# Designed miniproteins, single chains, part 108

Each design is a single chain, and the fold is of that chain. pLDDT is the mean over its residues in the fold that is shown.

## One batch from the design tools (miniprotein)

Design m3746
Fold by ESMFold2-Fast:
Structure m3746 (fold): chain A 61 residues (1-61)
Amino acid sequence: YPQKVIEAIQTVLDDPEATALDVVAAVRTFVPGGILSVKDAQVLIDNKATAEEVLKAVTFP
């Protein structure tokens, strides 16, 4: 992934008010064709995942 995409996802994760829906919306915006479920996003937030770990969980159909 380009560094700008990693930084964009990390900015969302660094926001203490960010929800799983905000992470899913960021993936939809910055990762063309990428899909991340709300359930998977919540697990990643609960485990304090990095932007790179979030991006590894993104699937492409």
Scores: mean pLDDT 80

Design m3747
Fold by ESMFold2-Fast:
Order: sequence, then C-alpha cells, then structure tokens
Structure m3747 (fold): chain A 107 residues (1-107)
Amino acid sequence: SSMRAAAERSRAEAERRAAEQEARFAGSDLTPEQAIEEARRSDNTFAAPVVTDGRTLQFFSWRDPETGRRLLRVVETSPDGVVTVREFELDEEGRIVREVGSTTTRV
C-alpha cells in the first residue's frame, strides 16, 4: 500500500468486511485464494479477484457436500460497500448450468 495508509486502510477494511459477509452468506468458508485453486481443478476459465475502478469482483467455487454439485458465486463490491451476489450451479466440467439466485445488499 502507499503513503496514504489511512484512506487505503479504510477502503481495504470495508472491502474485506463486505467480502467476509458475502462469504458467510454463501455458506462457504472458501477464501478467494482457495476458490481460485478449486476453480482451476474444475476447469473454470476465470476464478480470480478483479479490482477495477474501486469495484471488486470475486469468484468463489465450491462443492456442496450434501448434493455433490459444484457451485459458483460471483460477488461484486462497490467502493460504497454495495454488494451484488449472483449464484450459479456448475456442471462437472465447470460450466454454468443455471443461475440459482441474485441478491443486492448495502453494507
């Protein structure tokens, strides 16, 4: 981080809290790094956090222990702490078969 530590720390803290809240809501303990590793194993083309214009896009993939199905959650966090979440079911090949739900939350 840079010489403007206080402002960057505030942004990082807000982004971290939003990401943690969405991860908890997903019912998954996967971190972005763990999701990247799992997505690589699932042949997902893109499973990395992307930061653009103060917005953070995160991709979480996991296998539901009850059904054995693979799930993908896409979380978009705005700099104002507005979080939009979309969840998808994946095929064995890691392809999206359907959208399960969509939610927008103000944090």
Scores: mean pLDDT 60

Design m3748
Fold by ESMFold2-Fast:
Structure m3748 (fold): chain A 96 residues (1-96)
Amino acid sequence: MEGKVVDIVEDPVLGKVAKINAGGTETEGVPVELENGKTIVVPKQQVKDKALKNGDKVRITYEGKVYEGTINRDTAVGSEVTILIATPKTKIEKIE
């Protein structure tokens, strides 16, 4: 769902995460910049690899589709992003 970055907060496990407001609901997650310049946010509860860092190349599996991009924890407040819905099939993994 479409949302806007309203804050960048420090998570004790994941480091810097983006707080996204989407339709009046706030969700925290890890921003990933796709090769087309769009930013998607993976909800923090779906990020199983706690060692992911800024600049890591990642693959995201969501609803049977695969997206590749780079973790961008410096995504600015006010940026428009797509936040992914947390489902059992939502996965993010490091590549390289």
Scores: mean pLDDT 76

Design m3749
Fold by ESMFold2-Fast:
Structure m3749 (fold): chain A 80 residues (1-80)
Amino acid sequence: SAEDLAIAEEALERLRAEAEAWPPEVREKVLAILDAIREYVLTGDEAAREKARELAASLPPEVLRELLERLREIMAELVA
C-alpha cells in the first residue's frame, strides 16, 4: 500500500542518515546498498535489486547483520 511504501522509504532515509556515521571502511558500501534498496522499493527495478544483492554479498557478514537488524528496529518503531 502507499502507507507501507511511505514507512519503508522513511525507514531507509533514517538508516541512511545513521549510516553516514558508520566506520569509513564499510560506510560507502552500506550507503550504496541502502540507495539501491530505496530505488528498488520506489521503482520495482530489478537492476536496483541485483545491485543491492551484489553489494550486500561483498560486505562482511557481521556488518550486513547489523544493517538488517537496525533496519528491522527502525521499521518496528515506525509501525508502533
Scores: mean pLDDT 83

Design m3750
Fold by ESMFold2-Fast:
Structure m3750 (fold): chain A 68 residues (1-68)
Amino acid sequence: MSEEELAAFFEKYPTETLVGMLGEPARDPAFRRALFEVSRELKEKQPNEIVPLREIVRRALERVAEER
């Protein structure tokens, strides 16, 4: 899934739909923001690399934990 597709999901779909796709962490707007930021940062740093969604989710969860 691309960075732009992730951003579009968080803007377009209601929280319940996102929870169904990504699990309970998707209820947290801080997680959704972190997921978008992490995907952008990883894409910018490694433009020729395919970053798996699992890795983006992991880093977003770490970022949210630091903010709490």
Scores: mean pLDDT 67

Design m3751
Fold by ESMFold2-Fast:
Structure m3751 (fold): chain A 78 residues (1-78)
Amino acid sequence: SGKERAAEILEEAKAKFPEAAEVLEEVKEAILKGDLVKAADLVTQAIADGKLSQELAKMVAEALRAAGADLGEVTPPE
C-alpha cells in the first residue's frame, strides 16, 4: 500500500538523518493513522524550525506522495 511505501521511505530517511528521527517518526505515525493533514502540518513546522535539509525534505515529500497526500506538498509560507 502507499502507506507502507511511505513508511519505508521514512525509515530510510531516519537511518540517513538520525538527527531528524523524532520528527520523521511522528510524520510516519500520522501517515499510518491516515491523518495526512497532521503529517503535512508536522512537515511544514519542521521546515520552519530548520529541522529538514533540502535532501531530507525531498524524501519526506516523496513519502507523503506515496501515501496519497496532495496536502503534503512542502510549500514555505510567503
Scores: mean pLDDT 76

Design m3752
Fold by ESMFold2-Fast:
Structure m3752 (fold): chain A 90 residues (1-90)
Amino acid sequence: GFEVDEEQLKKAEEYAKSVQPALFKLYEEHKDTPEGQDEILKRVIEATVRLLKIMGVSPEEILEILTAQLEKANRTDLIPYVKEVIEEVS
């Protein structure tokens, strides 16, 4: 199940704060092109995988969560990238 303690939340918050400036800069610089939107989405996926791992979410649950979100966004083309990131950070 999804269980997060105070220490895991603090680590997740510190990680989120560390990546937010870079993600915001990528968004502002690249939001207007399809290629830039793909790069932003890939960086968001990477940050989300790392954040969920810090919070103790299993690789299988991370894949399920992100697959559902990408299906809703009609971006199932990025599911292989999600799997690659999960493998890299595991």
Scores: mean pLDDT 76

Design m3753
Fold by ESMFold2-Fast:
Structure m3753 (fold): chain A 72 residues (1-72)
Amino acid sequence: SAAAENDLKAGIVRLLRENPGARFSARELAERLGASVSAVTAALRELERAGVVERGADGRYGLASPEQIRAA
């Protein structure tokens, strides 16, 4: 449901905020949040499209840098 999807997205963002500078795979986030890898992957894609998270070359996700830092 949309509510469960929103709760998962909120959980991902909270976990990333609590671990500044860290990057996590979809599997690591799924294990920490008690969710399926497929659900976390879908949530991460939406958060990436929204500019909330970014994916590194290693395929791991972190909080997106502020616009000014990404522009540098």
Scores: mean pLDDT 78

Design m3754
Fold by ESMFold2-Fast:
Parts: structure tokens; C-alpha cells; sequence
Structure m3754 (fold): chain A 94 residues (1-94)
């Protein structure tokens, strides 16, 4: 299983957890757990191949928090997430 931990403001980490869960589901990976605790987000996924690269993009927009997050290109080596492209969160126009 691979685990990703991200730290940021609560609205951003909540949006990122949802974006990561969507990307992993698109790849056929099983999302075992997704948790937000304060300023920290953790997502645990089950992957069949301990070395894989996911070339995909997920965009999540939260109207409640006014942020947009983009996640792309996830690389897993030895059951660990070693690289992930995260665009800086963008404030949504009022």
C-alpha cells in the first residue's frame, strides 16, 4: 500500500484529498482511507504494481472554501508515492 501525506491549510488539504482519491480511482487503485486532521491530509491506497506512474490529471473546485486545486502525474516506487504534481491552490473569483 502507498501513503501520501500533505500539509497545508484545512480547506486546501480537504480539496487535495478529494482530488487524490479521484485520480487513484481513475487508475483502478483502491482507496483504503482518506483522512483530514487539522492541517494534514493523508490518503492510503492499495496498488497492484509497487512501481507505477500515473499520467492523469484531476481538478477539484470548492465553492464553499473558494479554492481550486489540480493534481497530476503521480509516481509510485517500492509502494511509496515519490512524486506528485500539485499546482498551487487558486482562489476562485467571487
Amino acid sequence: MATLTYKGSRPVVEALVLAFAEMFRKSGAKVKQAIVSGDTAEIEVEVDNPNMELKAKAVYESRVTGVRVEVEDIKIENDKIVDVGIAEPVALAP
Scores: mean pLDDT 67

Design m3755
Fold by ESMFold2-Fast:
Structure m3755 (fold): chain A 87 residues (1-87)
Amino acid sequence: SEDEKLEEEAKKKLEPILKEIEEKLGKLAAEVAAQIAGARALAETSDNEKRIELAVERLKELLEKEQEKLKEEAKKLEEKLKELAKE
């Protein structure tokens, strides 16, 4: 059961890292959802086509910004996993 012990140790070391990532992703998901809801509400209440187009453009910009944040979090995860592999 040496493999079983190694798996349990790996799980214990990964669990706090995974929880941190889960919390960060949860916050990011909530922020994106709030921004989408805001843009949708603006589009639904507007009687002007230009205002609807601006709401859609803003939503696109917000999605692009959040995509960059996800790339940064993925890079941080890769760095943490590399450090864990050295142990």
Scores: mean pLDDT 68

Design m3756
Fold by ESMFold2-Fast:
Structure m3756 (fold): chain A 83 residues (1-83)
Amino acid sequence: SALEEEARKKLGVVLGSLAEEDRREAIELIKSGDLEALEKRFPLNAEQREAARFLIRFAKEHPELFEELVKEYEKELEEHLAR
């Protein structure tokens, strides 16, 4: 769906520059809805801040779907890094 496609894109914007351990922490902060804690822990540019805000709302409205998108993102990233 268009909503799922946007969420997947926004995950890449927020998480794409982070190491694995940092990605897990960022995901938990997004799930908690604490944008201030996320920004304090990880410096975000304007695009990343907008993406994080979108993901916080998405995780609140669609928690099960958010968990599935996170699992898909992590699997795709692991498969891409496997040479």
Scores: mean pLDDT 80

Design m3757
Fold by ESMFold2-Fast:
Structure m3757 (fold): chain A 66 residues (1-66)
Amino acid sequence: MSTEQKAAMALARAQFEEGKALSVKEVAKLIGISQGTASKALKKLVEKGVAKEASPGKYVFNPVNK
């Protein structure tokens, strides 16, 4: 499983289980990676439409059917 897939799964779980957005720090802690790596993964997920920034520094799962 790639870092992007782990980040997407963490966001999806937070959204569907708790209805909450995650910060870069929370994603990094949940999947055991550095904040820099988590930030890069989250930016790529936003570019792909898999995630969106709900508020500054807070990300939610947003699957786009394309």
Scores: mean pLDDT 78

Design m3758
Fold by ESMFold2-Fast:
Parts: structure tokens; C-alpha cells; sequence
Structure m3758 (fold): chain A 62 residues (1-62)
């Protein structure tokens, strides 16, 4: 999986967390790599979606 693909998966994961939809397998993998649970991602998105998305993407891609 490329670095760019992982960042995209992390971004998709936070969108799914915000919407309450069940995460895809790739989204679950991205959250695991970022060290963030699905519930934590949803909480972060509720507080500041732009900052949360960036932090999760950095956790996956950095």
C-alpha cells in the first residue's frame, strides 16, 4: 500500500466515523496504523474535522 493510498484511506476513515457508517476494511487498517480507535476518530471529527483528518493522515503517512 502506497503512502498516498494510506493517507486517502485515513481521510475516508474519518469521514465514515463522522457519518456513523461502518468502516471499510481499508478504513479500519488506516485507523489502526494511526493508533486511533473508530470511536476516538468520531470524537475528534466532531470537535474539529479538519484538524482530526490531518492528524490521522499524519499518523498513517508520517
Amino acid sequence: MSKEERIKAAKDAVVQALSGAPPSEMAKKALELAGVSYEEAKKMMAEDPNKAGRLIAEGVGA
Scores: mean pLDDT 65

Design m3759
Fold by ESMFold2-Fast:
Structure m3759 (fold): chain A 65 residues (1-65)
Amino acid sequence: STSEIGGAIRVMSLAFRLGESAEVREVDGKLVITLRVRTDAQLAEARAVARVAEDMGVELRIERL
């Protein structure tokens, strides 16, 4: 639906602005975003975005640099 698409775009936008780098893959019809973070502050914010992403059907994977 339009609302689901808007939610996914919002999560992607937040992830791309938050960390050092982000990449997007599709796995079994689900969007998977891998976000790379350097600082504990970025990690805490990434975890908050991951909770929102899960509610919108998007998987956010967090990797430390």
Scores: mean pLDDT 75

Design m3760
Fold by ESMFold2-Fast:
Structure m3760 (fold): chain A 74 residues (1-74)
Amino acid sequence: DLDERQRRSEAFGQAVRQAVVEAFREKEKNPSMSNQEVIDIAGRLAEKRAGPRGGEAARRAMQDIFQHQQLLAQ
């Protein structure tokens, strides 16, 4: 069922995106938080909502964001 796959894919992507956004909001509340702590928060939130694959996807997305920020600072 393609519609079922599409719904699951959309829900997965939304859960990962929400976890990333929430992790950055936590960083704004606690600016002393390390990049690794922010990655861990995003991973835990996404894993809770979308399972282990969601946690991995969120951690990877956060790592990519921080790597991009580091590249721009270069």
Scores: mean pLDDT 81

Design m3761
Fold by ESMFold2-Fast:
Parts: C-alpha cells; structure tokens; sequence
Structure m3761 (fold): chain A 78 residues (1-78)
C-alpha cells in the first residue's frame, strides 16, 4: 500500500514539474482555496502533490486536477 502511494506521489510530482514550466497566471487565492479543499479530504498524498505543483509553477487548474487524481487513486488503493 505505502509503496504504491509513494509511486503515485512521485509520478504526479513529475507531471506537476512538466506542467509548471513558467509563471502561474492565476491569483494566489485560487491555490489557497484548492489547498483548503484538499486538506478537507484528509489526503496526505494529494496535499504533497498540490505543494509540488505550486512549487513547479503549475496553474491552479493543473494543480487541482493533479490533486483530484491523487485523491481518486489513493481511494482505489485503500
């Protein structure tokens, strides 16, 4: 279980790095909203993936999609 979650996290972090080349064009408030939504789910994988996407400069839409994918895949593994 833990190994598969680690692989999922690493995969999504790399996707975030590829998507995040360049400055985010959306206001920082959108990242804060997405962060609250992710925190409410209790998913640690989604939280770490979201943090990686923000650091990589991904757009809020891209960061949200990656976090949603992490939550969805984590639920399948549990």
Amino acid sequence: MEEKLKELEEKLKKEAEELGKGQPSTPPSDFARIGREVAATGSEVAKRVLEAAVKAGATPEQARKLAEEAIREEKKLL
Scores: mean pLDDT 71

Design m3762
Fold by ESMFold2-Fast:
Structure m3762 (fold): chain A 83 residues (1-83)
Amino acid sequence: MKKKIITDPLEIQEILESLGAEPDLLNRLARLGVIEKVIVTDDKVEIIFKEENPEAVEQAVRLLQESGLKAKGEGNKVIIYKK
């Protein structure tokens, strides 16, 4: 229903873990680029990077997919679909 904007790394980690991601995934994502914010909705989670880097976004998508998540890259953001 409501859109939630999250910038706290611990809250981001808890959200990714709730989707089935491994606990260190946030640290791996942060090494690819600076995360500006995460937007959570009922159907998806969007990870927004501060800088536009298509290569970092592609690697982030791959890391999320390898963790069992449905993910897609779009500009400076990675979209993770819930179910």
Scores: mean pLDDT 76

Design m3763
Fold by ESMFold2-Fast:
Structure m3763 (fold): chain A 115 residues (1-115)
Amino acid sequence: SSQKRLEEERKREREQRERNEEAKKKADELIKQAQLELNLAVRVLTGWGLLTGNLQESQDRIQALQDKLNAVKETLKADPEAGLKAAQDFLEDLQARLSEGMREYQKAAQEKIKQ
């Protein structure tokens, strides 16, 4: 009946709203963690740029990470489930880039001590 079709449609709409709200909450938590790790990455990359003289490369790497985080936030506004996936992927990439940046910083600091 037409009434059963309307009830099924309303059920699907409720389930989609619930999925979107859950995805948004999880993504908001990941974005908060990513912002903290990005703040650390900014400090590490700025320090590396100062130690090596690679100031432009340091600024470009920082800007690229900030742009990626902004893209995740925009995706989340348009599609919460896609935004959650984007937040997860960004946090994993950011953690890898931070680990790399910390190793590069440590190497640059050691070379500076030798001079």
Scores: mean pLDDT 88

Design m3764
Fold by ESMFold2-Fast:
Structure m3764 (fold): chain A 73 residues (1-73)
Amino acid sequence: GLPSRAELAERVRELAEQLREKGLTAFADQVESLMERHRDNPETLALLVLAGEYALQGDEKKAQDLLARAEAL
């Protein structure tokens, strides 16, 4: 089935931990802050998952664009 809001939030937490392991602490903090503020919005959580994945791939431009879109929701 479709991932639940709780499953999406857990994915964001896992991505934030991986980002910190790679030294991307500031980005991880921003992602977690947005997750906590918008935890009931599945669209925001999905954008945060994508932002984290692009950041882990080193695509900083796409990661920041997706983060800005998540903040706008």
Scores: mean pLDDT 83

Design m3765
Fold by ESMFold2-Fast:
Structure m3765 (fold): chain A 87 residues (1-87)
Amino acid sequence: MIEELLKKGKEAFEKGDLLTAAEYYARVAGLGALDEAKKNLEELYEKAESPLVRAAILRALGMIYKQQGKDEEAERLYKEALELAES
């Protein structure tokens, strides 16, 4: 359920496991809570220092934008994520 995934995401974030937090918030988006997932992922991005973690968050945000029909925004985020992952 969305509430349980949000709780697990916040617990992972509090532990400093930003990759796991991003995964839970991406699952929240997959269940249709796009705005809530986007807000939590944007907050994670502000705290993320690792290029790998930033890439994961940008991929999750890209999926949200694509689900909202914002294909050009999604493409930009996926490109940025790929560049970070290859760096």
Scores: mean pLDDT 84

Design m3766
Fold by ESMFold2-Fast:
Structure m3766 (fold): chain A 62 residues (1-62)
Amino acid sequence: SMDEIAELEREYLRRVQEIRDEYAARLAAAKTEEERKAIRKEAVQRLKEVSDEWEKRLEEAK
């Protein structure tokens, strides 16, 4: 159980880092402030969804 929880947390952290890297690249490529604002809002929503899903999975693993 503890090893499974550690693996789930490791996967979660990897997914969060992937999202951060993806959105950092998209922000760097953005040409307008409106595009950057939209990208930032999308990143916040994506991170929230991943966080909510992993919290649910961690609760089920306990």
Scores: mean pLDDT 84

Design m3767
Fold by ESMFold2-Fast:
Order: sequence, then C-alpha cells, then structure tokens
Structure m3767 (fold): chain A 65 residues (1-65)
Amino acid sequence: DEEKKREFERAKKEIEKTGAVKSIELKDDTIYLTVSGKVTQSTAAALLGMAEAFRLGYSLKVTFA
C-alpha cells in the first residue's frame, strides 16, 4: 500500500531529525526503531507520530540501545 509507505517515510524523516535514532527499518509490516541514549521531547513527539502507523496496519517495535 503506497499510502502506508508514504506515511512511514514521513514519520521516518521526522524521527531522523531528532538525532536520537540509530536505525529505522520496515519489515513484514513492522517498523523497527533503535533509539540511542536518553529520549528528548522531540524524540517523544516523533515516536508518537510513528505510533500513528498502527492505524495504517503497521506494528511498531521500539528498542533502546
């Protein structure tokens, strides 16, 4: 679904701007995020935006490295 992928890419770019993310991957309709160190308010806002991908049928998995 191209609309789902476009929403993912939008959230990905927003998260990358925070500088707190080590990796972002989309596999089997699951979004994997690895976050470095402490979470800032900007990182939290970006993660909330990514969580909206649930409504598009994506699962979200966040890990702290």
Scores: mean pLDDT 66

Design m3768
Fold by ESMFold2-Fast:
Structure m3768 (fold): chain A 85 residues (1-85)
Amino acid sequence: KIEEIKKKIKEAAEAAKKGDIEKALELLKEAAEIASKIEGVGKEVAEIIEMTINLVKDAKEKGASPEEIAELIERGGKIALEKLE
């Protein structure tokens, strides 16, 4: 599950760099769902990913570039994955 979460976050950042923000948000939502099924830290990891989703949505509404949105995903993903070690 941890490797699957990592893969989804990486794919989300790549989708964002290509300007496919809808796909990036879908992949982040999938990552959060997988994280929520992990006992212990899973809820905290899912909450970090959901916060990242909200930041991405806000950034898109404010006209952020694909590169800026990808950086938000990469930062949020790093924080989430550090909880999983």
Scores: mean pLDDT 83

Design m3769
Fold by ESMFold2-Fast:
Structure m3769 (fold): chain A 90 residues (1-90)
Amino acid sequence: SAEKEKALATFEAYARRVRERMVETIKKLIEDPETQEKLIARLEKRVEAVLEQAREKAKTNSAQEVQQYGLDLLGEAVEEMNKELYEALK
């Protein structure tokens, strides 16, 4: 449905925006180029996995269910990346 397509597109745009902001945070806080590159690569991999799972969910579920599922998964990915970022600052 058009509503489901719009919800998925809105979520994907939001997820990519969250990714962009986290990349800038990593670049600001992590001085070591190798650690910076590794954290950015892990972030991009996690966000792409979230987007793929949201797209799969969109095949069988409602717009609201897809949005909530995507937001929950993105939240988990952000939390894991924040933990890795804090560990890299030690």
Scores: mean pLDDT 87

Design m3770
Fold by ESMFold2-Fast:
Structure m3770 (fold): chain A 55 residues (1-55)
Amino acid sequence: PRVSGAQARAGFRRALAAGRGDAAGIAEALTEVSGVPLSPAQAARAVGRALDGED
């Protein structure tokens, strides 16, 4: 997916703040923040890259 590390971090934090630590909730939050439709697997990969300091 074409999401920046900042967007992935923002979406992940939003999901956790909403009590959505599940894969689907994280994917929904990242899709809302980035405007890019993401599957749960794609969202998890984007968050992983962001935590590794990749953009």
Scores: mean pLDDT 76

Design m3771
Fold by ESMFold2-Fast:
Parts: structure tokens; sequence; C-alpha cells
Structure m3771 (fold): chain A 87 residues (1-87)
């Protein structure tokens, strides 16, 4: 379906963006454990995958919703890294 195609395309864009942001954050915080950052990124991607699946199931996934989710990735990753730095 078109919604399933939009879901796959959105998830691919999110994975690419998350990789770019991960590299940026590790460069900013060289003392941070890259394995812990990768774990946090993997959890975020899994959560986003489930959200996209639910939106498709409800027939609610739109290009606008997909863009909102993509825009949420950077602040979510920044919050996750901030939390790791407080541990």
Amino acid sequence: SMLEELRRETLERIRELAEEIREELLKQHPDLDPQLVQGAVDMLIRGTERELEELVRRGELTEEKAEEIIKSIRPSMEKAVALLLEM
C-alpha cells in the first residue's frame, strides 16, 4: 500500500538522520561510550518504527505526520545523550 511505502521510506530517512546525528553527538562528547549511544539510538528507532506501524494500522500516516516524526529525532537523541551524561 502507499501508506506502507511511506512508512518504509520514512524509517529509512530516520535511520540515515540518526546515524548523522550520532556521529555529531559523539564528536561533541568524545568521553561518551559509543556503545551506550548506539543502544539509545536503537531503542529510539524501534520506538519510532512501532509508532509508524500504528499510524499505518489506523490509516493516519501522512507525509506531514512523517515529517513531524523525522523532526523529532534530533531533539530526542539530544535528550538521550544528555541523560547518559548525567549517569
Scores: mean pLDDT 86

Design m3772
Fold by ESMFold2-Fast:
Structure m3772 (fold): chain A 74 residues (1-74)
Amino acid sequence: MSLQERIDALVAETMELLKRYSESTDPKEKEALLKEIEARLAELRRLAEQLPPDERAQVENLIAVLEATVAELR
């Protein structure tokens, strides 16, 4: 899997977890989902550091939007 393919997969995984979070009514499940989302965001940041500056800026903007969304949920 290429670096870009892995980043795309992690973005998709994060979006799916956010959807599951919004649909859940169980506080324990929501807490577990938030931890999993945060782990995916941390991996996205790590992979983004390996990208060329122009591509990295685009991914960092996406990560910032996802992080802002997660911060609103807490």
Scores: mean pLDDT 82

Design m3773
Fold by ESMFold2-Fast:
Structure m3773 (fold): chain A 77 residues (1-77)
Amino acid sequence: SEVEKVIEEAVEEIKKLLEDRPELAEWLQKKIKEIKSPEELLEFAAEAQEPLKDLPEEVVAKIQELLEKLYEALKKE
């Protein structure tokens, strides 16, 4: 499915973006895999803001782009 492909792409990109933060990468990957609806993704995006505060702005922006892509995929299902 499109959602499964977007999740796998997001997981792979997060591993690359957060290779210096493996614990945070693992938490994000686990949470993303558990998202089943657009509403759950919006709730997760709000929850993720605090743990992502200390990351470089460019990394935060890329993670936000991945979440937006997942949101669109979830809405199409």
Scores: mean pLDDT 81

Design m3774
Fold by ESMFold2-Fast:
Structure m3774 (fold): chain A 72 residues (1-72)
Amino acid sequence: SSAQRARIAEVQELAKRLAELLKTISDEKTRQELGNAFLEALQAQRYDEVRKAIDALEKGASPEEVLKILEG
């Protein structure tokens, strides 16, 4: 359906944005912790929290703040 195609496109765009943002994080442990938290949120279909967390990270929010957003 068109709704399924739109959802797949949305998830792919979120994953692409996340991959680019994670590359900017120099601390390997922090990058891994954030990557895992985002993956868990995406698998749980918490797309609103993922979008908010990506937006916060793009605006320079701390990893701690981003993790709190992903927890809901």
Scores: mean pLDDT 81

Design m3775
Fold by ESMFold2-Fast:
Formats: sequence, C-alpha cells, structure tokens
Structure m3775 (fold): chain A 85 residues (1-85)
Amino acid sequence: MDELSQQLVDFIRGRAPPIKEFVDFSLELHDLVQKGDYKGAAQLVIELGETLQPEAQLLLARMLRNSFGDSPEMQRAADELERRA
C-alpha cells in the first residue's frame, strides 16, 4: 500500500513513469468520461483512492478538480477523497 501510494504521487508530480496499473486506470477513466459515464468514472476513482495513503488521496483529489472541474460526479469524488484523507 505505501509503495503504491508513493508511485501514484511520483507519477502525478511527473517524477516517475506510471506503472502499467496507473496507465490502465487513466485509459479506463478517459474512456468512461468520453462516454459520459461520470458515475462509473467517479466509482473507479474512489476504488483506487481506497487503496492509497492520505497524502496520495489528496493529490488524486486535486488532479480531479483540475481535470474534471465541470463534472459534479467527479467533484463529489474529489470531496470524498479529501474527507477520507
């Protein structure tokens, strides 16, 4: 868990290449968003967030707010990640 959280932080900060699981996550998230399935996208993000340490959850929430500011479902997912951290 600690190692996964650190890898996500490094990826989001541009300090390390993403591991395949984060690449697959990003592609699935992008596909769901393009299809307008923001409920599925929010669920996917929360499921990833539950496996992460608080610092990584906060960084993921910031990423969602910056990338999906016009999606109420994604903003609620960001709120839940911040609340759990």
Scores: mean pLDDT 74

Design m3776
Fold by ESMFold2-Fast:
Structure m3776 (fold): chain A 99 residues (1-99)
Amino acid sequence: MSVAEQIRERVLRLEAKVEELWINNTVTKEDVIQFAEELKAIFEQALKNEDQMSPELWRHIAYLAGRLATLGVETSVPQSVVEELIEIAKRAEELAKKK
């Protein structure tokens, strides 16, 4: 029972929620903002426990952040939210390469 297992579960659950709304073409601006907040919380938890993180889990975070940034542009979320998501994607990708 590691914090990394909890982070993995949170990432996979968020990814599933995003995928479901995307497939159904029902993603709203409000959804993207909420998902961005959830991902930021996951990312902060992951940073605190980076030694327990796998490269694959960092890549999942980076990919999800990139997808949300694209959806954010498409749904016209505030530019600051898009910029935060791009920063998360970039940092997570860099962390994936350290392992």
Scores: mean pLDDT 84

Design m3777
Fold by ESMFold2-Fast:
Structure m3777 (fold): chain A 76 residues (1-76)
Amino acid sequence: MSAEERLRALLEEVRAAGVSLLPEDDPLAQAIQAYAASRGFPLSPEEARALASYLLFRRDVSSVEEAVAALEPYLA
C-alpha cells in the first residue's frame, strides 16, 4: 500500500469516527499540517484539524512529538 493510500485510509477512518474539529489556530493541527506538507502530502486545514482531534482523543496522543511519530508509518 502506498503512503498516499495509507494516509487516505487514515483520513477516512477519522471521518467515520465523527470527531469534533480542533480550533482553527490549534498548534497540534498546525504542526500536523506542516509535517504532512513537508513529506509531500498537503492536508487541508479541516483535514489537519480533524486528524489532530482523532489522534488526541482516539489514539491517546498527547504531544506534537507523539503525533509526528504516529503519522511517520503513514507518510513514510
Scores: mean pLDDT 79

Design m3778
Fold by ESMFold2-Fast:
Structure m3778 (fold): chain A 76 residues (1-76)
Amino acid sequence: SAEQRKKDAETNLETAKELVKKLKEAIKKGASKPKLAALYTAAAIAASAGIFLGHKEAEEVLKEIRELAEEAEKKY
């Protein structure tokens, strides 16, 4: 149980980090609003799951996701 929760937390954090990387690339390339919204939502869900499962780094990732969402809104 504890081992599985730790693995799930690590998996969600890794997913969030990878989605943040894709979101940064999408913003740089001027991707469509729906694509940016989908990547942002997926990244926020993964980061929130990481926080819920107790991963300390997931809060930092969620903060970065919020900053990227603000940057994306400026391109709207």
Scores: mean pLDDT 78

Design m3779
Fold by ESMFold2-Fast:
Structure m3779 (fold): chain A 65 residues (1-65)
Amino acid sequence: SSMLREKIHQAAEYAKQGNLEKAAELVREVSPGDRAGIEGVARQVGNIAKLDEKTVEEIVRLALA
């Protein structure tokens, strides 16, 4: 699961830089493809990057597009 952890931390770094599109792309890659899975990973990214709830929801929206 090192690849999964690496991608989640990489998504957090992109999110900290304001690159929500790249963060969402990585969330989509590591998630099982359903909304609940994407929301779960996006929340992990939000906790690591210290994102507000609105930014986490934007990552979810982009990952589901």
Scores: mean pLDDT 84

Design m3780
Fold by ESMFold2-Fast:
Structure m3780 (fold): chain A 104 residues (1-104)
Amino acid sequence: MEEITEEEFEQFVNLLNAVDDSVVLEVLKKFLQKYLPPNLANSLVNALETDDPEALKKALEKLKNDPTISELTYIRILQALLIAAEKLKKTNLANVIKTALLES
């Protein structure tokens, strides 16, 4: 699977911080679709949109267990999800992602 470069990640973070809350999930979805299978990217975004911590945990478990996804890509995806969750003030989802990062 394609790795997320430091430059690509920084560009994503800068874009996400510059946009209105209403487009945060669209920006996140486009970013995730570059690096993840469409069904997994959609599952992650849907969990954030619906504020569903159990759906998020299931999607993160699939992400962690995917042999085509490197540890670096996994960590970068978690960081991207965390920034989006915090910007949208979805505290329960942010805590799920922080736990996954600590377990990494």
Scores: mean pLDDT 84

